# Designed miniproteins, single chains, continued (5): the designs that were tried, part 97

Each design is a single chain, and the fold is of that chain. pLDDT is the mean over its residues in the fold that is shown.

## One batch from the design tools (miniprotein)

Design m19584
Fold by ESMFold2-Fast:
Structure m19584 (fold): chain A 74 residues (1-74)
Amino acid sequence: MNDEQAKSYVWAARKSIDGAELHLEQGDRETARINLDHAEKSAREALSLATTPEIKKEAEEMLERVRELRERLE
């Protein structure tokens, strides 16, 4: 159960990151920042729920992508 929930949060984080990247390319920094906030929250939830190394790694990868994109905002 927790791993299925964790996978859902990884998926949500990935979609929010994709949205943030798109808006950054378009110069919409405000919407990009909002998407990164959603992505970080989802990735942290995934990491807290993950019981397998594979899902934990995916959640950590999402958090790293959020960090990299936040650097582009500031």
Scores: mean pLDDT 85

Design m19585
Fold by ESMFold2-Fast:
Structure m19585 (fold): chain A 80 residues (1-80)
Amino acid sequence: MAAVRAAARAALARAVAEAAKATEGRLLGVQATVADDGAVTVDLVAESEEAGRTAAETIRRALEASPAVSSVTVRIVDSL
């Protein structure tokens, strides 16, 4: 497996944990894909629109801070 993808997956796991903490557990679900080039797409479901925006911003900032992540797309969805 590509080392970049492994590093991007580790960054994603940390980003999701930070988002769960930032939303005080109001992040209800996350579905994500990580490409071999480090492109990350995240779909998330939150208890409220405010929690969804907080989670999306937290995840985007954490992923953008990782050199292994080449691009970030975060979408707030009604269901996974």
Scores: mean pLDDT 80

Design m19586
Fold by ESMFold2-Fast:
Structure m19586 (fold): chain A 75 residues (1-75)
Amino acid sequence: SKQEEAEKLLEEADKLTDEAVKSNDPQKRIELLRKAEELYRKGAELAKDNPVLRQRAVAHEIATRLLLVAEELES
């Protein structure tokens, strides 16, 4: 189902974000955060019929974007 696909994408994005915060390599953090942002965005699109899941995906996408901007400004 689209909900199961969305949940899988969010789980994958969460794992990438966790890897990013554990990495001491700024370029690796940026790459992982960019991938996570794309997965959260895709998850939000798939979750169109589940407003709670969609809102969670959008919130995580925004949070990931803010982390990415912070990383790029520190570079």
Scores: mean pLDDT 86

Design m19587
Fold by ESMFold2-Fast:
Structure m19587 (fold): chain A 85 residues (1-85)
Amino acid sequence: SLAEEAIRLAEEALRLAREGLRVAKTPEGVARATGAALRGIGALFLAELAKKTGDESIAEEALRTAREALRAAREALERAREEAE
C-alpha cells in the first residue's frame, strides 16, 4: 500500500538523517539532518493516520512527505561528509 511504502521510505530517511547527524561538524549540518529527521517522523505519523482512517489522500501525502524526507536526508548526509573533509 502507499502507506506501507511511505513507512519504508521514512524509516530509510530517519536512518540516513541519524548518520548525517553523526557525521555533521557544523551547526548547518546538524540543522539539515534534524530537518530531514523531522520530515521522516511526520511521514510515519501520516502513514499511521492513513492506515487508521483508510484515507487515500493522507496516504498519498505520507508518501510525498517520505520521498521529501529521503531526498533531504541523502543531501544532508552527503553535505555533512563533504564538510567533514
Scores: mean pLDDT 88

Design m19588
Fold by ESMFold2-Fast:
Structure m19588 (fold): chain A 57 residues (1-57)
Amino acid sequence: AAAADALAAALLDAATAALQDGDLDTAAALASQALAVATTVANRIAALALLTEAQLL
């Protein structure tokens, strides 16, 4: 449980960094991976928000 949540958090951080760097494809891919491994509601919501933002830009 803790390992999956830690991985999701790391992927969300990487997705945010990619989004800030203008790499929308990488941001969307990382956010999608975070959503797949996220076990908590908070991380799932964060992943969906980042994925939506990357796809709309």
Scores: mean pLDDT 79

Design m19589
Fold by ESMFold2-Fast:
Structure m19589 (fold): chain A 103 residues (1-103)
Amino acid sequence: GLAEGYALALQAEADAAGEPVLVGALPAVVADMSEEEARRTGRTMGLGLAERAKARGATKVVIVHPDTPQGRAAAEAAKETLEKAGLEAETVSVADAPAGTPL
């Protein structure tokens, strides 16, 4: 989806700059969830992102999310989970993605 395409672009930029950053994407299907389901999904994905970040030596995780209330709720839950794991976390909306980003 758009979040995955934007995350790949951001990951390529971070890798090119040599930055210890992992970029993850929340899937578009989160928009079809209840806010409670979105938060639970965000926590689960946050745990997986924390494991991947630590495995690659990343100290910061950027979470790309759908521009919906559910997308924001899932991203917030993932951010909280990552911060509890000792990682820096930042959320980015697909609304900030450049025109033509792959879906």
Scores: mean pLDDT 80

Design m19590
Fold by ESMFold2-Fast:
Structure m19590 (fold): chain A 125 residues (1-125)
Amino acid sequence: EPVHVAIIGPTGSGKTYLAHLLVEGKKVKERLETIEIYQTTLEGVPLIVTVLSGAPEFEASFPQALARADVAIIVYRPSTDPQELVDRYLALAEQAGVPAVLVDSETLEGLDEALEKILEIGRRK
């Protein structure tokens, strides 16, 4: 089974940029105005990557997307995103029972941890 990765975070945090790094612009499975779904492979592990809008009005869609996710990547920009907002996204992942990894979109700190977590989950499936 593929590993389901949810990418969440504030508006303008760099979620789309991070998703494009992870999937290298490959295979858009589905694209809606507020949700992008990519299908790719990371070191032999099949992935489905779902990018969710950071706009507050779309938070109602998070429980359904996160319930199907094996891991959540929370993308943030330390220069613009307050810690309170980051904590809110961590709480959303915790409420959905999904492990979360923080990724700094400016430095890519946390990206290696996120990739390792994806591979760990994929090897168990």
Scores: mean pLDDT 72

Design m19591
Fold by ESMFold2-Fast:
Structure m19591 (fold): chain A 99 residues (1-99)
Amino acid sequence: SMEEIEKLTEEERKKRALELINKAQDYLMQGKYEEAVKLADEAIKIDPNNAAAYLMKAISYLKLGKYEEAIQYFDKAIEVDPNNETAKELKEKAKEKLK
């Protein structure tokens, strides 16, 4: 059915985005924050409703000292997933850095 085809494509998109997010996490752990941003951007292009991709981009900007950009992407992560406590907590930490 058409619904089965659309579901398969959605599952493939989610899997591809997850692979990119996992690679971005590896770069983040290595201190390669700009590379982590690029992979998170690619994950967002593939799956724009992926809260983890926005969270990864926000954390990478936070590590780069780009606090205003970090807050913007934490807000996007919270918009996609309102129960994302990690995004809320890290957003408050980024706001404190601007004081």
Scores: mean pLDDT 86

Design m19592
Fold by ESMFold2-Fast:
Structure m19592 (fold): chain A 66 residues (1-66)
Amino acid sequence: MAPPIVLTDEEARRLLERAMELAKQLPETQEAVARAVGLILRALSAESLEEVREALEELERLLAEE
């Protein structure tokens, strides 16, 4: 399967934490929700640790408005 083993430890924990926080504070706009979901899906389908980090960073920026 595509997901790397390293994602099962640190990166997986971060992804779950971000997903849980997003679920609690969903944006009011439909576009922002769709974008956040897209970033989470990108992280899950990532084939490298670098790509996972990139998706998580973009998700954090959207939630914090930079």
Scores: mean pLDDT 62

Design m19593
Fold by ESMFold2-Fast:
Structure m19593 (fold): chain A 70 residues (1-70)
Amino acid sequence: SAEAEELLEKALSLRDKAIQASREGDWMTAIKYVIEANETLKELARLLGISLADAVKIFSERLEEERKKG
């Protein structure tokens, strides 16, 4: 699903923004992005009709694939 891919890409982008804010010492902004990423994964879970835990597994597998590619 195009919508599922958009939500997954959004969650990945929010994670990167949270890491960047954390590196800059902006902990409040980092926390905000973490919350938004978590809400995006809940939306993904609802869209696919799966549990949040399964959506997190999909997200983690995508992160692992990106790490292996460099």
Scores: mean pLDDT 85

Design m19594
Fold by ESMFold2-Fast:
Structure m19594 (fold): chain A 73 residues (1-73)
Amino acid sequence: MRQQLERQKQQYQEQLKKDPTNAKALANLAQVLLQLGQPQEAKKYAEQALAIDPTNLKAKEALARAQEELARQ
């Protein structure tokens, strides 16, 4: 499971190296980071995705979850 998430993280990071403004890749990376237990990084990428595409539902959900996880710490 965690190895699969790390693979997905690397795939989205490679995509973002080629196109750093890809809101879909930023939102997907934020969700993967949440599943990896990295809410601070997830928040950063979700905010970047929303700055590019404010209608991205996945990014909105990832940001809300990241903020919730950070508030519990």
Scores: mean pLDDT 84

Design m19596
Fold by ESMFold2-Fast:
Formats: structure tokens, sequence, C-alpha cells
Structure m19596 (fold): chain A 68 residues (1-68)
């Protein structure tokens, strides 16, 4: 779906911003803002398979932040 692709693009941009971030507070702001965007997309999706895909992207964001 278009929402699933939008979520993938949001994660890709967030990963780039996290790599470029210069402080812990900046990294936290990126994480919180990205998490909100992914949740908003998930809430708009009615298809369970697409919801699961966006949930996987949210988990990937969390793992990326923990490894950074």
Amino acid sequence: SSLEKEAEEILKEAKKKLEEAKSGSERMDIYVETGKKLQEIRDKITDPEDKEKVLELAKELEEFVKKS
C-alpha cells in the first residue's frame, strides 16, 4: 500500500538523520518524532498485513537507535 511505502521512506530518512545527529538530545527528538509518524500511519491502515509491516518498521527503528 502507499501508506506502507510512506512508512518505509520515513524510516529511511530517520536512519539518515540519526547517523548525522550530533547530540543525544537530537537523536532522541528524531526517534520520538519518527515513532509518532509511524504510529499515525499504522493507525490509518485497516489491512492487518500492512499494519504488521509498519509494526516491523517501528521495531527496526528501535533496534537502530539502540545500536547507535
Scores: mean pLDDT 82

Design m19597
Fold by ESMFold2-Fast:
Structure m19597 (fold): chain A 71 residues (1-71)
Amino acid sequence: MEAGELLLEGKKLFDEGNYKEAVEKYEQAIRLDPEFAEAWRNLGKAYEKLGDKAKAKEYYEKAKELEKKAK
């Protein structure tokens, strides 16, 4: 499975309110492509919904760093 497919599965789970399962899909996407900024950003959104503000901030910063380098 490609990182992009895992991101889409995660987004579907997130839209359904399955935030913990969405996290698992986003983490799998990041394992395949650690520079996939969109996956890091969506991981941050999922942790924000789960109430983990510290992890959300960490992952948002990672996404910003990757977006700044890749444009």
Scores: mean pLDDT 83

Design m19598
Fold by ESMFold2-Fast:
Structure m19598 (fold): chain A 73 residues (1-73)
Amino acid sequence: MEKEKEEVYKEALELVEEAARLLEEAGRPQEAATLYTAGAIAVIGYLLEGDYEGALEYAREALEEARRRAEAL
């Protein structure tokens, strides 16, 4: 289902973008860039395997880790 894959990709990518934004605003732009790049690749990997739930879970975990790191500063 093309539409479902597109919706999951958009949602997961938005979560990864939010995670990167939090790190950038916390003064960690290199970590933000690394998280965004690695996160986008991981999400694409899950989608290529048809693991939509894995893609979303990965993105949610990335966001929580970014929040934890941002709060530690």
Scores: mean pLDDT 79

Design m19599
Fold by ESMFold2-Fast:
Formats: sequence, structure tokens, C-alpha cells
Structure m19599 (fold): chain A 83 residues (1-83)
Amino acid sequence: MNLRSGKGLLDNGEQSLASGKELLASPSRADIERGKDSFLSGYGSFKMGKKLFEQTDKDLAKKAEAAEKESRAAYDQATKRLA
């Protein structure tokens, strides 16, 4: 897979994580559950894209990790609210 494909996976993952993060911040249980699905899908794409760049662009990998941490924190917060 080339770097362009990896960037596409990162961009797609970032958008899915952002959409999921907005849904996870919702007071609606249904929105939180949809946000969880979007987060998990985005997280998978994000990790795959990050792996392709880990050996070629350390800064890009670090930025991807920071975005992942922010989305994960929102997911954990929503999960506590859902429980």
C-alpha cells in the first residue's frame, strides 16, 4: 500500500472519529451508541493509516496518536455515562 492510501485511511479515520466524538457527547443514549460504532470504525482505519506512516513520518504518527487519545477519552467518558 502506498502513502496516498495511508493518508486516505488516516483522513477517513479522523472524520469517523470526529463524527463519533460528536455523537458520544450527545445526551441521547442512541446517539452515544451510534458514536461508539463510528469511533470503532474510525479507530481501525486510523490505526492502519498510522502504521503505514510510523516508519516514514514520525510527526504524522504522533499527530495521529494525539487525535486517537482525544477520541478515546470522549469514548470512555460516554461509556461511563451510558453505564
Scores: mean pLDDT 68

Design m19600
Fold by ESMFold2-Fast:
Structure m19600 (fold): chain A 69 residues (1-69)
Amino acid sequence: DVEELEKELRELLKKYGASEEEAEEVIRLAKQGRVDEAEARAAHLILSNGGSAEVAEKVGRLLREIHEK
């Protein structure tokens, strides 16, 4: 369910300091097939706000899954 994936991504990105607008932009990029750009933006947000590489990789997988649905 894309709605459930989007909700999980918004909450995870917001946990690591993203605004609502930043989270929506990352999700929008993934939906448009710009997954590499979405992953780069999400990784930057997470790592800059004290998240681990493992969290950034999890977010990257969720973004790829959104594009494939």
Scores: mean pLDDT 81

Design m19601
Fold by ESMFold2-Fast:
Structure m19601 (fold): chain A 57 residues (1-57)
Amino acid sequence: MNPTEEEAEEAERKGEEAAARGDRVSAYLHYGKAAGIYESLGKYEKAEEAMKKARAL
C-alpha cells in the first residue's frame, strides 16, 4: 500500500466521526492509522497530533 496524505486525512476524519458517535475503539484505530501514515510521510507533528487525539479518548 502506498499511503498518501489524503488517506491520512480521511483516516483522521473517520476517527473524529467515530469519536463523536462514542465509538472509542473505531476512533482509536482510525487515529492510529492516520498517525502511521503521517509518520511514513515524515509528518511527525501531524502524526503526534493524531495520537494525542487517540490517547484523549
Scores: mean pLDDT 80

Design m19602
Fold by ESMFold2-Fast:
Structure m19602 (fold): chain A 56 residues (1-56)
Amino acid sequence: SKEKQLLQLEMDRGVLAVKRAVTNVFEKDPKKREEEEKAIKKQEEALRRQEEALLA
């Protein structure tokens, strides 16, 4: 189950990478792009913390 959870976190990171790319292509407002990038980075940090907790 721990290994499956780590794989799920890796997939979730991939989804965030796609979301970042889509936002950068389709969001024309640079301030909104910056805000969404900050939100994505917070989600990436949350996934990183979940990974650390699973490995502890």
Scores: mean pLDDT 85

Design m19603
Fold by ESMFold2-Fast:
Structure m19603 (fold): chain A 79 residues (1-79)
Amino acid sequence: DEIEELIARAEELVKEAAKALKEGKYEEAIRKAEEAIRAAREAARLAEKAGDKEAALEAEILEGLAGIVLGVAKMLLSK
């Protein structure tokens, strides 16, 4: 299932972005968070077309989490 694969990819990328952020690898955290946002947005788009409300919500949550990591990483990189 393409939607499940995109959600799983977004989850993994969020975890990797958070790990990079914790390790002070801010540029890596930014890249992985941006990739997670792209995967989550695509999953949400496909889930909405399929009428899968649960998958759409999961994708939106992942996009939000990736956005938080991205914002923190950008703030710390600019210091």
Scores: mean pLDDT 88

Design m19604
Fold by ESMFold2-Fast:
Structure m19604 (fold): chain A 80 residues (1-80)
Amino acid sequence: VAEEFSKAVEDAVAHAERLDPETAPRIRDEILRKAGELFGEMARAYQRDPEEAERVGEKALKESKAIRDKVQARADQVHA
């Protein structure tokens, strides 16, 4: 889960860099901020209960993939 989460975040950042130079830093910072929030939730859950951490990790993975897909769609629109 952590590897897939990291890859989704990295892919989202890579797609953001395909945007224009003025927009790319803003979108990248937004992605990293949200990724940090999700990672923080996973870390806190892991400290309480490993089973809860697994559930929170699955939710974080879904949200990171949604962010990736949204940024990808925006990048593709710019290059359409």
Scores: mean pLDDT 75

Design m19605
Fold by ESMFold2-Fast:
Structure m19605 (fold): chain A 86 residues (1-86)
Amino acid sequence: MKEEAEKEAEELIREAERLALEAAEAAKQGEYERAAELLEEAARLLERAAELYREGLGDEEKAAALREAAERARRLAEELRRLAEE
């Protein structure tokens, strides 16, 4: 169970990283609404990974770092949505 939780958390982090890279590419092309949506999805995956580290693995430091990353992604998504209006 614990090994599966760690593997699942790592997979979620990798998926979030892929979404963040895709969001960066979309933003580079001026697709700010799409970039924001991808970052919101990445933030959701990072929150899930944080819960797995905190509750499944007892790693509160890793969980805190992942929550901070999720908050940054959400703030960037809000900024990109604002750019889409300009």
Scores: mean pLDDT 85

Design m19606
Fold by ESMFold2-Fast:
Structure m19606 (fold): chain A 76 residues (1-76)
Amino acid sequence: PSPETKAALREAAREGLKILEEEIKRLPEEKDVARRVGVVLRALGVIEDARLAGDEELERRARELLEEALKKIKEL
């Protein structure tokens, strides 16, 4: 990706990470299967954005959140 695209992807990953953190905190209260799946899909998107941006720390954090979300969903 271009430097401009990488910057945009990094910003998108940062914003997505904040949204994911809040969604994962609410997962124990979420009974809608589609919304639970939506959290997983958002996590995958954040991982991709961070990877394409070349931000290894954001990618690592996003993968940790995906693992937490999957664990919580399996317990619901």
Scores: mean pLDDT 82

Design m19607
Fold by ESMFold2-Fast:
Parts: structure tokens; sequence; C-alpha cells
Structure m19607 (fold): chain A 68 residues (1-68)
């Protein structure tokens, strides 16, 4: 279910220290604010030591929208 997928994403974020950023991204998507959601996903990627590419940010945002 969408709820179960969101829960797994938040659990993964907690293990990697980016749970708060994922929570903020999900809330922004629920409010229809895609730009803010992309920003939080990019910040999470930076904290994980991943270079945020525009393609990765768009992919992650689309995956979150599909789960919501």
Amino acid sequence: SKEEEIKKLLEEGEKNGVKELYEKAIKALEEGDIVTAKRYIALAAQKLGLGPSEEEIEKNVKELEEKL
C-alpha cells in the first residue's frame, strides 16, 4: 500500500539520519508543493554524500508522488 511504502521510506531515512528531510518532502508533496519537495530530497542526498543530479531529484520526487 502507499502508506506502507511511505513508512518504509521514513524508516530508511531514520537509519541514514535524513528522516526529518524525508518527512518534510512528503508533507510538501501532500500539499502539492513539488518545488519544496525536490529541495528536501536534494538536501537528503547531500547528507548521504550523494551528489544531487536534477534527474535523481526528479526521479525521487516522482516516486514519492506515485506512493502518495
Scores: mean pLDDT 72

Design m19608
Fold by ESMFold2-Fast:
Structure m19608 (fold): chain A 61 residues (1-61)
Amino acid sequence: GAASAANGAAAGAAAGNAEVGRRGGLQTMKYGDPEAGRKAAEAAEAGDAEAAASWSQLAAS
C-alpha cells in the first residue's frame, strides 16, 4: 500500500535521517570528505532520505 507506506516512511525518514546525517558527519571527519558529509547531514536534517544516502556514499567513495 503506497499511501500507508508513504505515511510511515515519511515520519520514520524524518526521525531516522537525523541520525544518519549525524553519522555521515562523523564518517566525513574520518574519511576527509567534508563537502559530501556536510550535504548528507543537511539533507538528513531536511528529511531528504535519498539525498542523505547519496551524499554519504559519495563521502565514502
Scores: mean pLDDT 60

Design m19609
Fold by ESMFold2-Fast:
Structure m19609 (fold): chain A 69 residues (1-69)
Amino acid sequence: SDEEEAIELLEELEKKVKDEKVLELIEEAKKAIEEKDREKAHKILAELSKLVPKELHPLLIEIQQLLAR
């Protein structure tokens, strides 16, 4: 499912970041996806886009695309 795929990509993002605030937001995003709260998930992903390195933005774009389908 798109939700399962999005969670897997968030777990890949978790492996690539060490910032505690970023990790906290990733867990919030995973929870929002599991709760089917797509509005909250998109809001958290937008915040993540401001905090994660540019090299990781392709992962965020893919997650956002899955949740927009």
Scores: mean pLDDT 84

Design m19610
Fold by ESMFold2-Fast:
Structure m19610 (fold): chain A 86 residues (1-86)
Amino acid sequence: MPGAPSAEEAAKRAAELLKKAAEYEEKGDKSLAAALATAAAIIASSVEDMPEEAKKLLKEAMKALDEGDSEKAKKLAEELKELAEK
């Protein structure tokens, strides 16, 4: 199979990167937080059939990171991970 991971794998990877981004945002490392959030978006965009719920959680988590709300971003990343695992 050439190319993208499965939607489940992509969602799990994106969730893990967003969780790390939220941790770095909490520590004040906005540059690394932004880089990790960008990596999560790239992984998610590589998958054609990402569920709408997963897309919504990804967008909301990235918005929370942009707004500096690391706690909200962590919660949304955890919800994305749980959605991908179920």
Scores: mean pLDDT 78

Design m19611
Fold by ESMFold2-Fast:
Structure m19611 (fold): chain A 107 residues (1-107)
Amino acid sequence: MAAVRAARNAALDAGTQRRADELYEHAKKLIDTVLKRAKELGDPEYIEEAKRAQELLDEARKSTDPAERVGLAARAYAEANRILKGVESKDKEKMTRILEQLKEELA
């Protein structure tokens, strides 16, 4: 009985670890993109938010609990996606302003 339960728990943990690893890789790629975009924008608030998302990802990597790893990686991914939308919105405003200034110089 104990051996069968241990084997079942190990199989569930392995499945959860694979999901955590896949979500971690997606979150890492998104956070790297967000941090790069935030630095290019030069907005310190978005840079700090992106670093906070990196901290959640680092916590996910350090966690030995597969369920906690999934939760932390999912939160990091969600925060990175939210920050990316904010950065893209602000970057569009900055680009529009640059284009308007160039139009005035050509007039």
Scores: mean pLDDT 76

Design m19612
Fold by ESMFold2-Fast:
Structure m19612 (fold): chain A 86 residues (1-86)
Amino acid sequence: MKFIVFKNGEKVGEAESVEEAAKLAEKYTGADADAVKRAMEYLLSNYKGPIVLNLTTGEYKVFKSNKEALEYARSLKEPTVVIIED
Protein backbone atom coordinates (compact mmCIF):
# COMPACT_ATOMS: atom_id res chain seq x y z
CA MET A 1 0.00 0.00 0.00
CA LYS A 2 1.26 3.48 -0.94
CA PHE A 3 0.17 7.00 0.03
CA ILE A 4 0.92 9.96 -2.26
CA VAL A 5 0.53 13.59 -1.18
CA PHE A 6 -0.35 16.20 -3.82
CA LYS A 7 -0.31 20.00 -3.57
CA ASN A 8 -1.35 22.31 -6.45
CA GLY A 9 -1.59 19.25 -8.73
CA GLU A 10 2.02 18.20 -8.02
CA LYS A 11 3.27 15.14 -6.14
CA VAL A 12 5.15 16.40 -3.05
CA GLY A 13 5.75 13.13 -1.22
CA GLU A 14 5.19 9.37 -0.91
CA ALA A 15 4.72 7.19 2.18
CA GLU A 16 4.14 3.49 2.88
CA SER A 17 2.22 4.00 6.14
CA VAL A 18 -0.75 6.07 7.33
CA GLU A 19 1.47 7.70 9.98
CA GLU A 20 4.13 8.81 7.45
CA ALA A 21 1.44 10.03 5.00
CA ALA A 22 -0.22 12.12 7.76
CA LYS A 23 3.18 13.69 8.65
CA LEU A 24 3.85 14.53 4.97
CA ALA A 25 0.37 16.08 4.64
CA GLU A 26 1.09 18.28 7.69
CA LYS A 27 4.59 19.22 6.42
CA TYR A 28 3.52 20.25 2.90
CA THR A 29 -0.10 21.44 3.36
CA GLY A 30 -0.51 22.42 7.03
CA ALA A 31 -3.30 19.85 7.52
CA ASP A 32 -3.71 18.42 11.05
CA ALA A 33 -1.76 15.13 11.05
CA ASP A 34 -4.08 13.47 13.61
CA ALA A 35 -7.20 14.42 11.60
CA VAL A 36 -5.62 13.16 8.34
CA LYS A 37 -4.57 9.88 10.04
CA ARG A 38 -8.10 9.27 11.38
CA ALA A 39 -9.66 10.06 7.98
CA MET A 40 -7.31 7.62 6.19
CA GLU A 41 -7.92 4.88 8.80
CA TYR A 42 -11.69 5.34 8.29
CA LEU A 43 -11.34 5.13 4.49
CA LEU A 44 -9.12 2.01 4.62
CA SER A 45 -11.61 0.27 6.97
CA ASN A 46 -14.66 0.98 4.75
CA TYR A 47 -13.43 1.04 1.13
CA LYS A 48 -11.43 -0.98 -1.38
CA GLY A 49 -9.47 0.35 -4.35
CA PRO A 50 -7.64 3.64 -4.88
CA ILE A 51 -9.02 6.60 -2.88
CA VAL A 52 -8.42 10.36 -3.10
CA LEU A 53 -8.94 12.38 0.10
CA ASN A 54 -9.31 16.17 -0.26
CA LEU A 55 -7.46 17.72 2.70
CA THR A 56 -9.34 21.07 2.45
CA THR A 57 -12.96 19.84 2.16
CA GLY A 58 -12.63 16.36 3.76
CA GLU A 59 -14.44 14.92 0.71
CA TYR A 60 -13.22 11.68 -0.83
CA LYS A 61 -13.63 9.70 -4.03
CA VAL A 62 -13.06 5.99 -4.69
CA PHE A 63 -11.70 5.02 -8.12
CA LYS A 64 -11.45 1.84 -10.21
CA SER A 65 -7.81 2.44 -11.24
CA ASN A 66 -4.67 4.06 -9.85
CA LYS A 67 -4.38 6.10 -13.09
CA GLU A 68 -7.85 7.69 -12.65
CA ALA A 69 -7.16 8.48 -8.97
CA LEU A 70 -3.80 10.13 -9.77
CA GLU A 71 -5.28 12.13 -12.68
CA TYR A 72 -8.09 13.37 -10.39
CA ALA A 73 -5.63 14.43 -7.64
CA ARG A 74 -3.47 16.25 -10.24
CA SER A 75 -6.54 18.16 -11.54
CA LEU A 76 -7.23 19.72 -8.10
CA LYS A 77 -5.63 22.92 -6.74
CA GLU A 78 -6.55 21.70 -3.26
CA PRO A 79 -4.10 19.36 -1.46
CA THR A 80 -4.96 15.65 -1.52
CA VAL A 81 -3.76 12.27 -0.30
CA VAL A 82 -4.07 9.37 -2.75
CA ILE A 83 -4.30 5.86 -1.24
CA ILE A 84 -3.07 3.06 -3.56
CA GLU A 85 -3.13 -0.68 -2.69
CA ASP A 86 -0.46 -1.70 -5.29
Scores: mean pLDDT 86

Design m19613
Fold by ESMFold2-Fast:
Structure m19613 (fold): chain A 58 residues (1-58)
Amino acid sequence: SEEAVEEIMRLTGLSREQAEGVVTLAQVLPRDVAIAYIQREGGLSREQAERAYEIARR
C-alpha cells in the first residue's frame, strides 16, 4: 500500500494524502464508482484515474 501511494503520487502529481485517499476508495467502492470519484476529486483525466485505480488495487 505504501508502494502504491508513492507510484500514484509519481504518476498523477497528487499529494500523499490524496494518494492515500485513492487507495482507500479503490478498496471500498466498486471499480466504476471509484474511478469516477478519483477523477472528480483528484482533477485527473479518466485514463489517469483508471491507472491510479489499478495501482491502488495491486
Scores: mean pLDDT 83

Design m19614
Fold by ESMFold2-Fast:
Structure m19614 (fold): chain A 92 residues (1-92)
Amino acid sequence: GQAGYDFAVQLAELAVENGGTVEVEVEGGTLTITLRGLSPTALTAVVLMAIGASLDGVEVDIEIEGDTVTVTIKGLTPEQAEKAKAEIEALA
């Protein structure tokens, strides 16, 4: 719920602050956030944030493919997911 929403927005803010790009897609209560162009330090921070969120009960999956990081967050309401998408897109 709220923890997943907060995590999604904080993740996107971290990526943008570190010179990366962020793309977000919504499918019901699921957010898919694609991050690109992160430095190794920023990538490490993203992984640690995802581990922390998972330990706090957020349903999160992370996939790393080259310079692209895909983070999938589940368990949001559709309204929370759409609001997170809007906030993340406003950062770009």
Scores: mean pLDDT 84

Design m19615
Fold by ESMFold2-Fast:
Structure m19615 (fold): chain A 65 residues (1-65)
Amino acid sequence: MITVAQAVEAMRKAGLSEEQIEKAKKELLKLGTELSVEQVVEAMRKAGLSEEQIEKARKEIEKLE
């Protein structure tokens, strides 16, 4: 389980802009406070991130396990 704060940190480490992170954070907050990797990926897709950006963020999220 991943917190919104951990997901935001992973996205920042993946090189996403603050604008992209803010859009993804809004989608994450709709899903809850404790998230699966799949829920974070879904939120990033809804925020309009590319598959390459999502893959980089996924790797950082997996390190937070």
Scores: mean pLDDT 80

Design m19616
Fold by ESMFold2-Fast:
Structure m19616 (fold): chain A 95 residues (1-95)
Amino acid sequence: DLLKEIQELIEKARKAVEEGKLEEAIEYLEKAAELLKRHATPAARALLDRYLEGLKEGIRSGKAQPALSAELAAFFAANPAAVAELAELAERLEA
């Protein structure tokens, strides 16, 4: 079940954040995003890549989370369970 695999990766990322292992957390988020992209359109995949690069830069520089584009928000709305947890974890990494 793809959704369970994504949730397990998000859970591992969450535990890595709690342990202060931010680079490991980013790696788990990248794996979860790769699984999500396998079921996304090429346009949605490009937006996911840009969003993740912004999140990584935000984590490293301590800057605010990048704004969610309308197209990426629509993709998130189509995949609410997995992507909501990914977004929630991303907020925790930048907080």
Scores: mean pLDDT 58

Design m19617
Fold by ESMFold2-Fast:
Structure m19617 (fold): chain A 65 residues (1-65)
Amino acid sequence: DDELIRIVAEELIELARRNKNEELLKEAEEALREKDWVKLLEVYSKLTDEEQEEVVEKVVEKLRK
């Protein structure tokens, strides 16, 4: 689902920008461009537990529409 990939990738990109993590930002942008769900999950797995929880909460909120 392209919409789900977009929502998740945008949250990861926003988090990477706030944390000034250029490597995660690049990988998240590449995953979004290529619609690569596996790459997106790899980026997500590099986050701390607190960051992962934050991303999941924001993604769920956006999916509720």
Scores: mean pLDDT 81

Design m19618
Fold by ESMFold2-Fast:
Structure m19618 (fold): chain A 57 residues (1-57)
Amino acid sequence: ELLEALKKALELKKKGYSAEEIKKKLIEEGIDPAIAELVAEMIENGMNLEETIKQLE
């Protein structure tokens, strides 16, 4: 689920959505709220989502 959430978040970030908007959209798509919160924090902290996805594959 984390890998799925990161891939969705990367797509939304590229479209210009904020971390809070991404968190809300992930929850609306059925992602666990704790995982959505973690992904939003990663974005707020400036983490490279593409690199993180590669490490989890």
Scores: mean pLDDT 80

Design m19619
Fold by ESMFold2-Fast:
Structure m19619 (fold): chain A 65 residues (1-65)
Amino acid sequence: SEAQKKADELEKKAEESTDPLEQYRNYAGAAAYYRQAGDLEKSREYIKKANEVAKKLGLPPLALS
């Protein structure tokens, strides 16, 4: 699906980024698109990765749902 492709692209951008804020945005974006694609396990995985970066940045955590 297009949502799956966008999720995969954002996952790659997050993994290639050295900027924590860009990592956070791209992990959170990937999680949203994985959810849209119906991949709830991947969505939760990338929310957890976004939350690890959020903790380093002093940002509030995203809900796991």
Scores: mean pLDDT 84

